# Designed miniproteins, single chains, continued (2), part 24

Each design is a single chain, and the fold is of that chain. pLDDT is the mean over its residues in the fold that is shown.

## One batch from the design tools (miniprotein)

Design m4802
Fold by ESMFold2-Fast:
Structure m4802 (fold): chain A 88 residues (1-88)
Amino acid sequence: EIEELMEELERLHEEALRLAREFDRALEEGAPKEELQRIVEELEEVTRRIAELYDRLVALGAPVEVLLHAGAMLTASAALVATSRSAL
């Protein structure tokens, strides 16, 4: 169901934002590289799951408005991965 997939994608996007904030705080507090790497790996996993849900929405023929919203969340999460990875 398209609506259920969107709810899950929105939940995962919120998780990605939380992980990005956790990474920034850990970095500011001088956390070990192992901890920073763990957070980035979790963020990458969440982003991969968002991509999988996006692919499912495309396969189901979701409306353009839904695909634009889902695509924006995927792009935002991917950008968070890129910025966090570059800080390592």
Scores: mean pLDDT 88

Design m4803
Fold by ESMFold2-Fast:
Structure m4803 (fold): chain A 86 residues (1-86)
Amino acid sequence: MKIELSLSVLSDGPRVVVQVTVKVLGEGAEVTVSIRADGKPTQVQSGYMEPGDVLTMTIELDSRGSTVRAEAYVDGELAASATLET
């Protein structure tokens, strides 16, 4: 299965908001997305996604200079990962 994973910064002030987007390009599958950031609890969302479905998650950071890492798993296997420094 093919997926696209992207990270973007939505705001850059005293709090930084990072948006994680996962899009299914191939066949439908069980997708699990995890977001990790320094000083924040790991966020995890999972569910079955159909071709063309888009999953969006956000993480709010209390400070700049943090690293955000997102990983997407398809049927339990790591399919994509992305890292963003704020």
Scores: mean pLDDT 78

Design m4804
Fold by ESMFold2-Fast:
Structure m4804 (fold): chain A 76 residues (1-76)
Amino acid sequence: EDPFIPKTKEGLEVLGEIQKVAQEAVQMLEDGRSFDDVRAEIEKRVAEIKEKFPEYSALIDAAYKLIVAHLEELYE
């Protein structure tokens, strides 16, 4: 019914990993790391998640773009 609510165990695991990356990114920025360093770490973590869940690559890419845009709004 709702296309944005994952109904599979793997989809829920992917969302959990994405949420963790977002939380870690905020913590790194609050710890005084540069935005460029944090972006590089996010890109690395996103690539690892895509390797683990290739069927969800498009969802992971969309979530990554939203996370980066939100962080840019808050910290730039």
Scores: mean pLDDT 76

Design m4805
Fold by ESMFold2-Fast:
Parts: sequence; structure tokens; C-alpha cells
Structure m4805 (fold): chain A 65 residues (1-65)
Amino acid sequence: EVEQKIKELEEGAKIYEELAKTARDLASRYRANPANKEYGDIAEAGAKQLETNSKKLREEAEKLK
């Protein structure tokens, strides 16, 4: 069922987007203290990976339309 698969991919993308926003928020909080810059950089790298995963899922959903 194509419609169901599209919904699942879009839901997955939304979850990754929400996780990426959380990781971005953590990065900002860590960077508020210079002593925690390394943790901020790690959180930002994680956010970028989650954003990439979201984009891939949305691309797959578009291919099915």
C-alpha cells in the first residue's frame, strides 16, 4: 500500500526533524558555557545527521507519489 508507506516515511521524517531540533537546542545550551564547547559541537553534528536522515525519508516519500 503506497499511501501507507508514504505516511510512515513522512512520520519518520517528522520524528527526525523533532530530534534534530532538540539536538540543536542542546548544542546552543552547551555553547553558552565555553567549557562545554566540545559537547555543543557533538550535539550539532548529531543534529546534522538527523536532518540528513529526515531529508532522505522525505525524498523516498516523494518518489512514491
Scores: mean pLDDT 84

Design m4806
Fold by ESMFold2-Fast:
Structure m4806 (fold): chain A 70 residues (1-70)
Amino acid sequence: MTEEEAEKILEEAKKKGEELLKKGDVTLGIAEVSLAASKVAREMPALRDKALEEGGKQQLALQKAAQEKS
């Protein structure tokens, strides 16, 4: 896996998570982002901290968006 592939995986997971949130599947959206971050962290240890930070940030954004939809 290259750094460009890792960034694409994280970005695609972010967009997928947002789509699932719009459909009401918050749990699936969070799972999608979490799995992508874990995959990047496992396949590219050099990007582990960055992948986990981006994944965590996106999970928080999805949770916050779900709450703000009140």
Scores: mean pLDDT 77

Design m4807
Fold by ESMFold2-Fast:
Structure m4807 (fold): chain A 74 residues (1-74)
Amino acid sequence: MDPAALAEAEAFLERNWEEIYESQLESWKLDGLEPLPSEEEFRARALELLRSADLSNVAVQTGVFLRLVGGLDL
């Protein structure tokens, strides 16, 4: 909800996007999931996660970042 925290989270996502997406693709390939979402669809979902989280709370912000770095379970 804090605009500065949200902008910072979006900047973090952009900077680390390639690593986050590669990790997610590997997870999907191992699980044999169909259909595989496009990179743009996954990015949109990641941004919705960030916007839905209460980023005014440091613990919540940290948890969201750890989820994005560790890969999302779909």
Scores: mean pLDDT 65

Design m4808
Fold by ESMFold2-Fast:
Structure m4808 (fold): chain A 69 residues (1-69)
Amino acid sequence: SSEQEFLETLLNRVRKLLEETDDVQQAEAMVNSVIKQLQDLKDRGEISQEQYNQMVKEINELLKEHKEK
């Protein structure tokens, strides 16, 4: 679906931004901004609660992995 393609593209962009950023505080701020955008999409009914929960989980896992390296 177009929503799934959008979410996959967003995850790939987050991965790339994290790879390009060595500043943990900046990385956390970018992740929080993306999560806020996802919350707004969910609140507008553009994505489901389950899609939101999965995306937040995956993005937080990417941030955790970035911090552990």
Scores: mean pLDDT 82

Design m4809
Fold by ESMFold2-Fast:
Structure m4809 (fold): chain A 57 residues (1-57)
Amino acid sequence: SAEELAEKIRERLTAMGFSEKQIEQAVDYGLMLYQIDGASEEQSIEAAIAFAKLQEK
């Protein structure tokens, strides 16, 4: 589900030391890919992580 995916993304990014604001932006991006573009759960998590890392630049 979308809620389970959001929690997985939050847990992963929290472990990596991202801020709450960055985590929520990455969660929103990952959920958009999952729900709108039909991306898999794994693809959505990977994309959210990449998005968060790009924002740290």
Scores: mean pLDDT 83

Design m4810
Fold by ESMFold2-Fast:
Structure m4810 (fold): chain A 83 residues (1-83)
Amino acid sequence: EEKKRILDLAKEALELLRKMRLGEEIDQEYRIEVGNQLGDPLVLEALAEYQKKVAENPDMSEEELKELEKEILEKLEERLEEE
């Protein structure tokens, strides 16, 4: 239950970051709602890893960004399972 909540939040935050990077119009209320939920340390760590990878490869395609999101979410899921 908690594990699913953390994974869903991380997925939404990563998708939001990708859409913002690609110039998609994001609903302001939705962005604020997701941001207000980002107090979880595991979600913050996942977002930091995503931002680091994007900074290392700023010309990533949409497909590469989606694959990175998947990789980070899989690592987060494994970490949650091991706790």
Scores: mean pLDDT 72

Design m4811
Fold by ESMFold2-Fast:
Structure m4811 (fold): chain A 65 residues (1-65)
Amino acid sequence: ATLLVVKTTKVLSLEQAKAEAVAEIEIDEKDAIERLKALGYKLIEENDDYIQYANEEYTFVIVKK
């Protein structure tokens, strides 16, 4: 899966996350979820296209294939 990193506290659409991403990382979806949960990020949205986690500074979007 592709992990998009965005420096924002706003809820983003997938297209906004792709446009505003400061980093893109290829990572296994399960590993991304495990790491974000361990770091205390909160699940804010999950659908068939993506999973979104956030904290007070960053939004992380896991793009499903």
Scores: mean pLDDT 78

Design m4812
Fold by ESMFold2-Fast:
Structure m4812 (fold): chain A 99 residues (1-99)
Amino acid sequence: SSAELLKKLIEKVKNNEVDKEDLEEFKELLRQLIDQQDAAVAALEAAGVVLSAENREALARQQAFNAYVREHLDDDEFLLELLKKITDLVEKGKKLAAL
């Protein structure tokens, strides 16, 4: 599953063991998530759903980030840095949950 793959990748980041195969798996996970979000946005537009100004702004920021990620999917350095940032966020979340 995507959650199990991400957990595996996070453990490899913590151990400084991320290899090229791990980055290829992460790339495909990111591609799938972006494609799913693009499909969801297209469905909302086709249905004529009107979003609030705040939600439109949030969606525009997310779409810009997704476009940036998509342009950098073949950049192993970018993928590793993004995975490290996700790892840091997950570890901070675990510490908060333990409080």
Scores: mean pLDDT 83

Design m4813
Fold by ESMFold2-Fast:
Structure m4813 (fold): chain A 65 residues (1-65)
Amino acid sequence: DDLLEGLLRMIQAVAELQGIKIEIEEVDGKYVFKSKENTEEARQFLETAKKAAENFGYKAEGYIS
């Protein structure tokens, strides 16, 4: 799925540019965006990543772990 692959690559690239470490996992057809950084910037980024995936029709969650 070229659209999904492009979306996930863009999310990772934007996180790297912002200095945010994230982990992306697929669990039972759901895309999970995680960070060990308990910062406002990380939480806001995870919410944005979740909404982006949902906007393209994928199930997603984002949280600090």
Scores: mean pLDDT 82

Design m4814
Fold by ESMFold2-Fast:
Structure m4814 (fold): chain A 70 residues (1-70)
Amino acid sequence: SAVAADRARLEELWERFSKVRSLEEAEALLRELDAFMATLTDPRLIALADYLRGLVLQFIDELKREEEEA
């Protein structure tokens, strides 16, 4: 089903986030996540993706602060 495929893609994005080490990687992941979220119609998957998006944004904010203070 589309929902099962979308859940699998979301799990891949979560796994990728756990391995992100740079601002460039985090911003690339955010772009992929935003594109993916635009295709989602299931409210539960949208909520899970939104939660991941929040974590990615927090990580990007932290990395940008470190770069701007250097």
Scores: mean pLDDT 85

Design m4815
Fold by ESMFold2-Fast:
Structure m4815 (fold): chain A 68 residues (1-68)
Amino acid sequence: MTLEEVVQRALELGLITPEEAEEILKDGNKALLVHRLVERDTPENVALAKEIMAPQAEAGRAGARALA
């Protein structure tokens, strides 16, 4: 998922405010979003965190392919 989609989903779940969503989308800084998700340990937040970690999942796949 894109950052925009994850931010909108978090907004719908009430994890962040509309103002925070706008800041994240303008800055592209996922740290605020991740911080909000970590503060609320719910199953829904776990799903959102996985979507935020999508770039890391892709990097891990490339590393595994190259190294092993």
Scores: mean pLDDT 63

Design m4816
Fold by ESMFold2-Fast:
Structure m4816 (fold): chain A 89 residues (1-89)
Amino acid sequence: DAAALLERARELAREAIELAKKAIEAAKKGKKEEAKKLILEAEIQLGIAKIIRGLLRRLGEASEEELAEIDRLLEEAEKLIEEAKKLLE
C-alpha cells in the first residue's frame, strides 16, 4: 500500500529529525558518546526513509507534492545530523 509507505517514510524522517535534535543537545552538554549513538540512530532512520522514498518514486504511486514533502523532511534531518556532527569536532 503506497499510502502506508508514504506515512512510514514521513514517520521515519520525523524520527530522524527528533533523534538529531537530541544528538545536538547531548553534544552541547558534552555527552559525546550519547550524541554519537543518537547520530547513528538518526542516520539509520534517515537511510530507511530515503529507501522508501526511492521506492515510492519508482512505483509512481506518490504525487510530486507528497514526494516534495518527504524530501523537505529528509533535508531537515540531514542538516540537523550534520550540525550534531560539527559539535563533536
Scores: mean pLDDT 89

Design m4817
Fold by ESMFold2-Fast:
Structure m4817 (fold): chain A 66 residues (1-66)
Amino acid sequence: NEEAKKKADAVLQYLLENTEGDEISPELFEEALKKAKVPEEYREYVKEYVSENYEKYRKNPVKVEP
């Protein structure tokens, strides 16, 4: 589902921008879900997507040139 993936990407982006350390707290994850307005039916997909992709994007983030 393309919409589910967009929600997952929004959650992942929020976590990457708001994680101060090398750890995602359960509280921060729940906040990200609320901010991205992830519906209940997409929560498991988003959890799996973030789990699989957080480390990958953290190591190789998209560089924004000034």
Scores: mean pLDDT 70

Design m4818
Fold by ESMFold2-Fast:
Structure m4818 (fold): chain A 57 residues (1-57)
Amino acid sequence: SLNPFEQKLIDLAKELLKTYSEEEVREFLKKMLIDMGLPEKVAEAVADYAVERAKEL
């Protein structure tokens, strides 16, 4: 299921947002997801989603 992976990304984004800007966190997550094999556009969308969800929670 994608839910555990999504939750892990949101939790990581929350932790990083304590120290880094939204822009830095998005860039970090995007690069990590690309390194994991996601296409750049998908990695960007997933990173944006994780940061937005982290901010709402």
Scores: mean pLDDT 83

Design m4819
Fold by ESMFold2-Fast:
Structure m4819 (fold): chain A 87 residues (1-87)
Amino acid sequence: SAVEILERAEEEALRLLEAGKAREAVAVLVRAAAEIVGAPEEVIEALARGEGVGVEAPASELPPEVVEKMEEIVARLKPLAEELAAK
């Protein structure tokens, strides 16, 4: 499910943040979001590499449960990312 994809991405992102790899943590979360919106695999792969793919998916196309889960993950990870950015 989309929630399970986000939960796996959060675990991986948290592990990467604890290792000081903030850029890789962001890439994992972006890839998970792209996978949830049903982006083609080529787009998911490009986003995982940090490439701009020129495709815009309106936020309104995301299911409410996915948006809520993303907001929860951001709320949990943002303080950790800010602590890393402060040093």
Scores: mean pLDDT 64

Design m4820
Fold by ESMFold2-Fast:
Structure m4820 (fold): chain A 73 residues (1-73)
Amino acid sequence: VDREKLEKLVEEILKKFPHLSREEALNLAGLAIGGIRRGESEEKIIEQIRKIFPQLSEEEAREIVEIAKKYFG
């Protein structure tokens, strides 16, 4: 994994969702990156994120996937 891109992704997630811990942001980044690399649809990645983080809305999970695509899409 490109550590510089991963750190930027985590920082951007934390800026938009400051209530998340750094570990939560890293886990969210990992889920999104993994889904993108497996060629999964955005909807499937959103579903996986929300199963682990049910407190996130569909729109919030989508935003995280969009941020991840900027660095790893």
Scores: mean pLDDT 84

Design m4821
Fold by ESMFold2-Fast:
Structure m4821 (fold): chain A 70 residues (1-70)
Amino acid sequence: MDELVKLLTELIQAWINNDEKKIQEVLEKIKEIGTPEQVEAAERIANSPTPEQLTGEALRFIGILLDEER
């Protein structure tokens, strides 16, 4: 959970900086340790066209993490 929260933070920072390489690196790390649902949520964050959608998708990802197990 803590590692996924750190990766979420890095993903959001990379999105704000428009750093495509860093976004891909963070997504690969999430794919290695995350569930399919968490990976889908992370990809939605990466592909968000607006800050409002980014915030919504980030909250969804956090909600998945707070469910802890599934």
Scores: mean pLDDT 79

Design m4822
Fold by ESMFold2-Fast:
Structure m4822 (fold): chain A 81 residues (1-81)
Amino acid sequence: SALLEELRELVRRHLAEAEAVLAEARAQAEAGRPVADPEALRRALEVLSLRELVRRWEEGEIGTEEELREAVEALRQTLAA
């Protein structure tokens, strides 16, 4: 699946940065501080959620390209809210 390969590549490129952004946001929250960059956190959560979709595909929880496309679109809509 071309979509699956694109998602894997996107996750591979951005995972380390996304994990770092999430760790920083968590540290700020634990210190009682607001999130410094909400847009960076939103992008980080998108990458981490795409990693979860790839995992669900690899474990057979998502069995078709249509289900994968619908899950990606639902995720984009949720993170844009």
Scores: mean pLDDT 80

Design m4823
Fold by ESMFold2-Fast:
Structure m4823 (fold): chain A 85 residues (1-85)
Amino acid sequence: SLEELLRKVDERLREALELIREGRLAEAWEVVDEMQRWVLEQSRTLSPEERERLVERFARAMAEFHVAVLEAQGLPAVPAEVLPG
């Protein structure tokens, strides 16, 4: 079902975020790369509407993953409020 596919995206994101937290950044990227290939494969068997929902969930997961990667590298994930000096 689509719900199971969306849940799998969330599970893989959680796994990738855990790997980042453990300092295992290369393995986190491997999980994300595998998830991307899986999403592409699953999208071939879905209706256009279901495909859109799966792709949107994956895009959100990728955004969250990128924020976590930036934060783990000591880079700000959100714009800091710049106070005049």
Scores: mean pLDDT 80

Design m4824
Fold by ESMFold2-Fast:
Structure m4824 (fold): chain A 78 residues (1-78)
Amino acid sequence: GVPQKKILYVTVEGEPRPGEVLTLTNEAGEVTRVRIGPDGRALARFPASGLELEVVVEDGRLTVRSASNPELTVLLSR
């Protein structure tokens, strides 16, 4: 079979800095808030879907990856 590439779009609001709060919205309109740790990392969880996203901030740049679905590519919009 042809490998099916799964892409998740997430809208991010807030400053990508340690100690700041980010607001993440998935394609279903589900919203979660996560506080970035002093190490620039956080785990965001969407309560209705159970979707878990790893948040990493380094040098003012934000990366979000799926923590629970290794086949899922996460793309950010602002």
Scores: mean pLDDT 76

Design m4825
Fold by ESMFold2-Fast:
Structure m4825 (fold): chain A 95 residues (1-95)
Amino acid sequence: GEAEGKARLEKARNMKEEELEKAKKEAYELGLKLGKEVRAELKSEEEIEDAIASVKEYMARLEKLAKENEEKDRALANLAQIELAYAKGVLEGLK
């Protein structure tokens, strides 16, 4: 519900630097695991290249979102950084 969304955003906004770095590391490791699992299921070089391209486009959008929101919305900037770390893990797992 809306209350759960607000609680998540408030936690992200008040996240200490150490907590953010830990969350990013955990997200990267989770992404790496998923990327490796997806890579094992892909059957062609074209499917692998398409998956990599999609993740790279997503990463570019997340980097922009994090930068644009650093001063405007700290919660969104922090969540974008965590998601970017996850996407970096997925990309590495796909290679």
Scores: mean pLDDT 84

Design m4826
Fold by ESMFold2-Fast:
Structure m4826 (fold): chain A 61 residues (1-61)
Amino acid sequence: SAAQQENIVAQLIALARKAAEEGTPEEKILAAIRTLADEHQLSAEARARAEAEARKIVAEA
């Protein structure tokens, strides 16, 4: 469902924030997001949003 997709995106963004705070490199954060997005069968749009937000979080860290 759309609600389930949004919940997963929110969880991935939270994971990216925590990983960035812990000093995890961007490459590892993006790899983890891509793996989890594949496992949860996220739409291309939802994946793109999660990756874009993760990149923004890392750039602001």
Scores: mean pLDDT 84

Design m4827
Fold by ESMFold2-Fast:
Structure m4827 (fold): chain A 75 residues (1-75)
Amino acid sequence: SLLEEIEKLLEELKKIAPELEELADRFLQAVRDGDFATAFELAAEIAKKAKEISEEAYELVARAVQLLFQLQRQS
């Protein structure tokens, strides 16, 4: 499922950028709750921070955001 793919990307993000764990967990909770407004706000904050950490971290967030758009369209 799209949710499972998003969860896997954020788990990988937490491994390479553990400082983003709290934001990643809040993002996943918003996604599970169907709170897309909060999920997109958190995704923007995570993306900004991930970009400062590494290209790999940013790429994981960018992929998760792409999947989040697809999930929102199904709702």
Scores: mean pLDDT 88

Design m4828
Fold by ESMFold2-Fast:
Structure m4828 (fold): chain A 65 residues (1-65)
Amino acid sequence: MTDEQLRLGMEAFGHIGSALRAKSQGDTKKAQEHLDRARELARQLRALGDTEGADTILSLVDSLS
């Protein structure tokens, strides 16, 4: 795993955490914005060759949508 792949993965998980917090507060719009950002970061991870990391993030995002 490269430092860039690790950084993108951590940023994506950060957005997933923020989406969960927004959902708990009833802010569905803010939650969706964070989930959309996590999807974009997963696409960047896949482009860098981290397919497993991208699939994990997308699975979590889909379970929360």
Scores: mean pLDDT 85

Design m4829
Fold by ESMFold2-Fast:
Structure m4829 (fold): chain A 63 residues (1-63)
Amino acid sequence: SDEEDIRRAERTLKSAQEAKSAAEARAALHGARVLYESTENPEAQRLAREAIEAAERKIEELG
């Protein structure tokens, strides 16, 4: 459902932002990409894109 996709995207964004290791950031990146490609909800897609960007920044910072 749209609400579930949005909640999943919000959780994934938080995981990306709070990642403490490169491995955690890569896990968040994978989840965000899967959600971005599979969701039909524009808000979930926007949040998933933000999660991708946050995870990529964390990988650079921690890796």
Scores: mean pLDDT 88

Design m4830
Fold by ESMFold2-Fast:
Structure m4830 (fold): chain A 88 residues (1-88)
Amino acid sequence: DPELAQEFLEINKQVQEMEKKGVSPLDILKELLLRYAETEEEREIINRHAELVENNEVDEEISEKMRALIDRLLPLFDRMREAQLNLK
């Protein structure tokens, strides 16, 4: 899938650009998660997690939901990698 391969390359480029600008790893993660949020509920969880981090707080329920979002995105990244490898 050429679109998935291109998306993977664009993500890597955006991450490198943000790192060069000194954007924090947490802010980079937030931007990536928001890009791949499929529902308003997922966006709310991402934003709530950011608020908790800003306040130096931990919420077990929000942490669990964030872990679930990351776990969902890992197979997507694997598919993007496979799409890139299958380009001629």
Scores: mean pLDDT 76

Design m4831
Fold by ESMFold2-Fast:
Structure m4831 (fold): chain A 82 residues (1-82)
Amino acid sequence: SAKELGEKGLELAREGRGREGGELAVQGGTLAAENGGDVEGGKAALEAGLEAVRTAKDQQGLNSGIAGALSGIGALFDAGLL
């Protein structure tokens, strides 16, 4: 599910795998938006993306974290929460 993708992305970011965590956050946020604004999926993607940004040690981790956070925000917008 979108939520499970975001939660796994958060775990990876916390383990220092922020690039992969951000990539899963993008997948989760995109899926949440495609499902008509899955709120839990969007929130999970935003949290994972922000953690990937916070723990980033390189440009790729930073870029995927930002993309993940934006995908989560997009899903929340589609849900009418923003």
Scores: mean pLDDT 84

Design m4832
Fold by ESMFold2-Fast:
Structure m4832 (fold): chain A 100 residues (1-100)
Amino acid sequence: LDLAADVAYGLTNRGDSQKAIELLNKAGKFYGKFTANMWHVLGDAYFNLGDFQKSIEFYQKSLSLDPNFSSSWRNLSQAYRKLGDFDRSQEYLDKARQLQ
Protein backbone atom coordinates (compact mmCIF):
# COMPACT_ATOMS: atom_id res chain seq x y z
CA LEU A 1 0.00 0.00 0.00
CA ASP A 2 2.94 2.33 -0.74
CA LEU A 3 1.75 3.39 -4.22
CA ALA A 4 1.11 6.94 -2.97
CA ALA A 5 4.64 7.07 -1.50
CA ASP A 6 6.16 5.77 -4.77
CA VAL A 7 4.31 8.40 -6.86
CA ALA A 8 5.19 11.16 -4.37
CA TYR A 9 8.86 10.08 -4.38
CA GLY A 10 8.88 10.53 -8.17
CA LEU A 11 7.28 13.98 -7.82
CA THR A 12 9.88 15.02 -5.21
CA ASN A 13 12.73 13.86 -7.49
CA ARG A 14 11.28 16.03 -10.32
CA GLY A 15 11.24 19.09 -8.05
CA ASP A 16 7.45 18.93 -7.46
CA SER A 17 7.84 18.70 -3.67
CA GLN A 18 4.69 20.73 -2.93
CA LYS A 19 2.60 18.40 -5.16
CA ALA A 20 4.18 15.38 -3.43
CA ILE A 21 3.10 16.78 -0.02
CA GLU A 22 -0.46 17.37 -1.28
CA LEU A 23 -0.68 13.85 -2.74
CA LEU A 24 0.61 12.16 0.44
CA ASN A 25 -1.73 14.15 2.72
CA LYS A 26 -4.69 13.25 0.48
CA ALA A 27 -3.70 9.56 0.40
CA GLY A 28 -3.16 9.43 4.18
CA LYS A 29 -6.63 10.88 4.79
CA PHE A 30 -8.27 8.63 2.17
CA TYR A 31 -6.72 5.40 3.52
CA GLY A 32 -6.91 6.54 7.16
CA LYS A 33 -3.22 5.84 7.75
CA PHE A 34 0.33 6.85 6.83
CA THR A 35 3.02 4.21 6.23
CA ALA A 36 6.67 4.60 7.27
CA ASN A 37 7.53 5.13 3.58
CA MET A 38 4.86 7.88 3.24
CA TRP A 39 6.30 9.71 6.29
CA HIS A 40 9.81 9.29 4.83
CA VAL A 41 8.82 10.86 1.49
CA LEU A 42 7.10 13.74 3.34
CA GLY A 43 10.44 14.27 5.11
CA ASP A 44 12.23 14.31 1.73
CA ALA A 45 9.73 16.80 0.27
CA TYR A 46 10.08 19.23 3.19
CA PHE A 47 13.89 18.83 3.09
CA ASN A 48 13.86 19.86 -0.60
CA LEU A 49 11.73 22.90 0.29
CA GLY A 50 14.33 23.89 2.93
CA ASP A 51 12.02 23.19 5.89
CA PHE A 52 14.51 21.08 7.83
CA GLN A 53 12.54 21.16 11.10
CA LYS A 54 9.43 19.64 9.46
CA SER A 55 11.68 17.22 7.57
CA ILE A 56 13.03 15.99 10.95
CA GLU A 57 9.49 15.61 12.35
CA PHE A 58 8.39 13.42 9.43
CA TYR A 59 11.54 11.25 9.45
CA GLN A 60 10.93 10.70 13.19
CA LYS A 61 7.35 9.61 12.41
CA SER A 62 8.72 7.19 9.79
CA LEU A 63 11.14 5.74 12.36
CA SER A 64 8.40 5.43 15.02
CA LEU A 65 6.66 2.97 12.63
CA ASP A 66 9.84 1.30 11.31
CA PRO A 67 12.97 1.83 13.47
CA ASN A 68 14.96 -0.34 11.00
CA PHE A 69 14.32 2.04 8.07
CA SER A 70 17.99 2.94 7.47
CA SER A 71 17.18 5.55 4.79
CA SER A 72 15.12 7.54 7.31
CA TRP A 73 18.03 7.47 9.81
CA ARG A 74 20.42 8.64 7.06
CA ASN A 75 18.15 11.46 5.92
CA LEU A 76 17.42 12.50 9.52
CA SER A 77 21.22 12.83 9.91
CA GLN A 78 21.36 15.11 6.84
CA ALA A 79 18.52 17.30 8.15
CA TYR A 80 20.27 17.78 11.52
CA ARG A 81 23.49 18.64 9.65
CA LYS A 82 21.58 21.37 7.76
CA LEU A 83 20.50 22.80 11.13
CA GLY A 84 24.13 22.71 12.39
CA ASP A 85 23.51 19.90 14.90
CA PHE A 86 26.56 17.83 13.99
CA ASP A 87 26.43 15.62 17.10
CA ARG A 88 22.91 14.34 16.32
CA SER A 89 23.81 14.11 12.62
CA GLN A 90 26.70 11.74 13.45
CA GLU A 91 24.60 9.72 15.95
CA TYR A 92 21.85 9.07 13.39
CA LEU A 93 24.32 8.34 10.57
CA ASP A 94 25.97 5.71 12.79
CA LYS A 95 22.51 4.22 13.49
CA ALA A 96 21.81 3.99 9.73
CA ARG A 97 25.17 2.25 9.15
CA GLN A 98 24.50 -0.31 11.91
CA LEU A 99 21.20 -1.33 10.22
CA GLN A 100 22.81 -1.86 6.79
Scores: mean pLDDT 86

Design m4833
Fold by ESMFold2-Fast:
Structure m4833 (fold): chain A 94 residues (1-94)
Amino acid sequence: SMEEEILRRIEALLRSILRHLEADPRFSAEQVAAFRAAAERLLAAMRADPANMRGALETVLAEILAETTDPVVAGALRMAADLALGIIDAAEAA
């Protein structure tokens, strides 16, 4: 389905970002682990509500950001979410 294709693309994006963070010495192991946990939570929310993937992403991102005290992790999550929303927007425009 289109929803499964979008989810696969977003999962690939998040995995790519995670690999980049793991390779970047500016990110601690704790920051990488926090991003991984947040990414898994975002993907789980989108998979649970594939008909409202945007709404699920935005809602759970807001919850995660309210719990995130590290500004580096928060910044990486906002950037990842913006890219994921771009994937959703491009699919809806096609």
Scores: mean pLDDT 88

Design m4834
Fold by ESMFold2-Fast:
Structure m4834 (fold): chain A 69 residues (1-69)
Amino acid sequence: ATKTVTISLTNGKKLEAVAIVHDDGTVTVRRADSDTLTVPSSAKKIVAVAEDGVAYEYDVKTGEEKQLP
């Protein structure tokens, strides 16, 4: 199964790169071209970089979002 995730803190900017951290501790890195992405049900958290270079973390279990320093 997959889940669609939207990272709202991008202020409408597109995501360029995402790292998906899975429940087993493995990490999948892929490109993105929007603020929404489809992730497998094994996804635990997402770390994403927007087109302006700002990084964001999304918790797939809780839906919490935060901007990284």
Scores: mean pLDDT 75

Design m4835
Fold by ESMFold2-Fast:
Structure m4835 (fold): chain A 75 residues (1-75)
Amino acid sequence: SNLEQVLREGLERLEKALPKIKEYAEKGDGKGVSEELRKAGFSPETVELAEKDPKKGVEIMEEAIRQLRERIEQL
């Protein structure tokens, strides 16, 4: 289905971004984390939060991946 394809493509994009985001966060690079979240389509508010708190940016991405996986399982 179109919805399943859109969600799976979204999940793949987030899963590919997660290792980079974790690497930036471990280095304390809030701008690196925020740029990856911005590219992934997160809101400006979330992007600003991730820049100030890179570890929170990782948590936000992990939660988004978890929610997308759950949504796909329900299809």
Scores: mean pLDDT 87

Design m4836
Fold by ESMFold2-Fast:
Structure m4836 (fold): chain A 66 residues (1-66)
Amino acid sequence: SLTLDEVNEVARAVAAAPGATPEDALKIAYYLMKSPKATPEDVERIIEAARAGNVDEALKLAKEIA
């Protein structure tokens, strides 16, 4: 499972992404907190997608892990 610090890092990256809403950041954080299987690799993939401006992909990845 992810630490609160790791979840907050993802939420901040998503919130900073072009076109992202606060709801998108909260949704991703929720999916990650809910998943005991989430890994640091999963976190990096989600952050990468968000920073590339692909918030929909970041949401999809987070939901798939949950």
Scores: mean pLDDT 79

Design m4837
Fold by ESMFold2-Fast:
Structure m4837 (fold): chain A 67 residues (1-67)
Amino acid sequence: SGAELYKKYCAACHGEQGDGGPALKGRNLLEYSHPVAPTVDSVVKQYNFSPQQTADLKAYLKTLEQA
């Protein structure tokens, strides 16, 4: 599920709600919430996610944009 993928691969750097982590500042975190953000694409490339996993992760990231 997208939430589980986020918790495993993103939450350590981006925070559990995408609101910040020790590795990044909030402004950059807000940018990655877009489905086509380069940050998401980089993670997909590094971990070779399946299309299903990629779609789930992107859907979950939309819930974190808090706009």
Scores: mean pLDDT 58

Design m4838
Fold by ESMFold2-Fast:
Structure m4838 (fold): chain A 67 residues (1-67)
Amino acid sequence: MKLVVGTGGTGAAAGTGSGARGAAEAGLDQKIVELRRDSGVAEAGTEEGAEMVARATEASGGKAEIL
């Protein structure tokens, strides 16, 4: 796993949407693992969890985008 540019650099500068989406996608995976590990079967909960992560990521990224 090698990242040169895009997600970690221009995500907030070029477009919070791109960065936020990337982070939200990563959050989705993390939430899925967390829900699966805890509940074993929480597909619906994963959706809500993903929203929470997306909100937090958007807030952080949005601040940078506001520039």
Scores: mean pLDDT 49

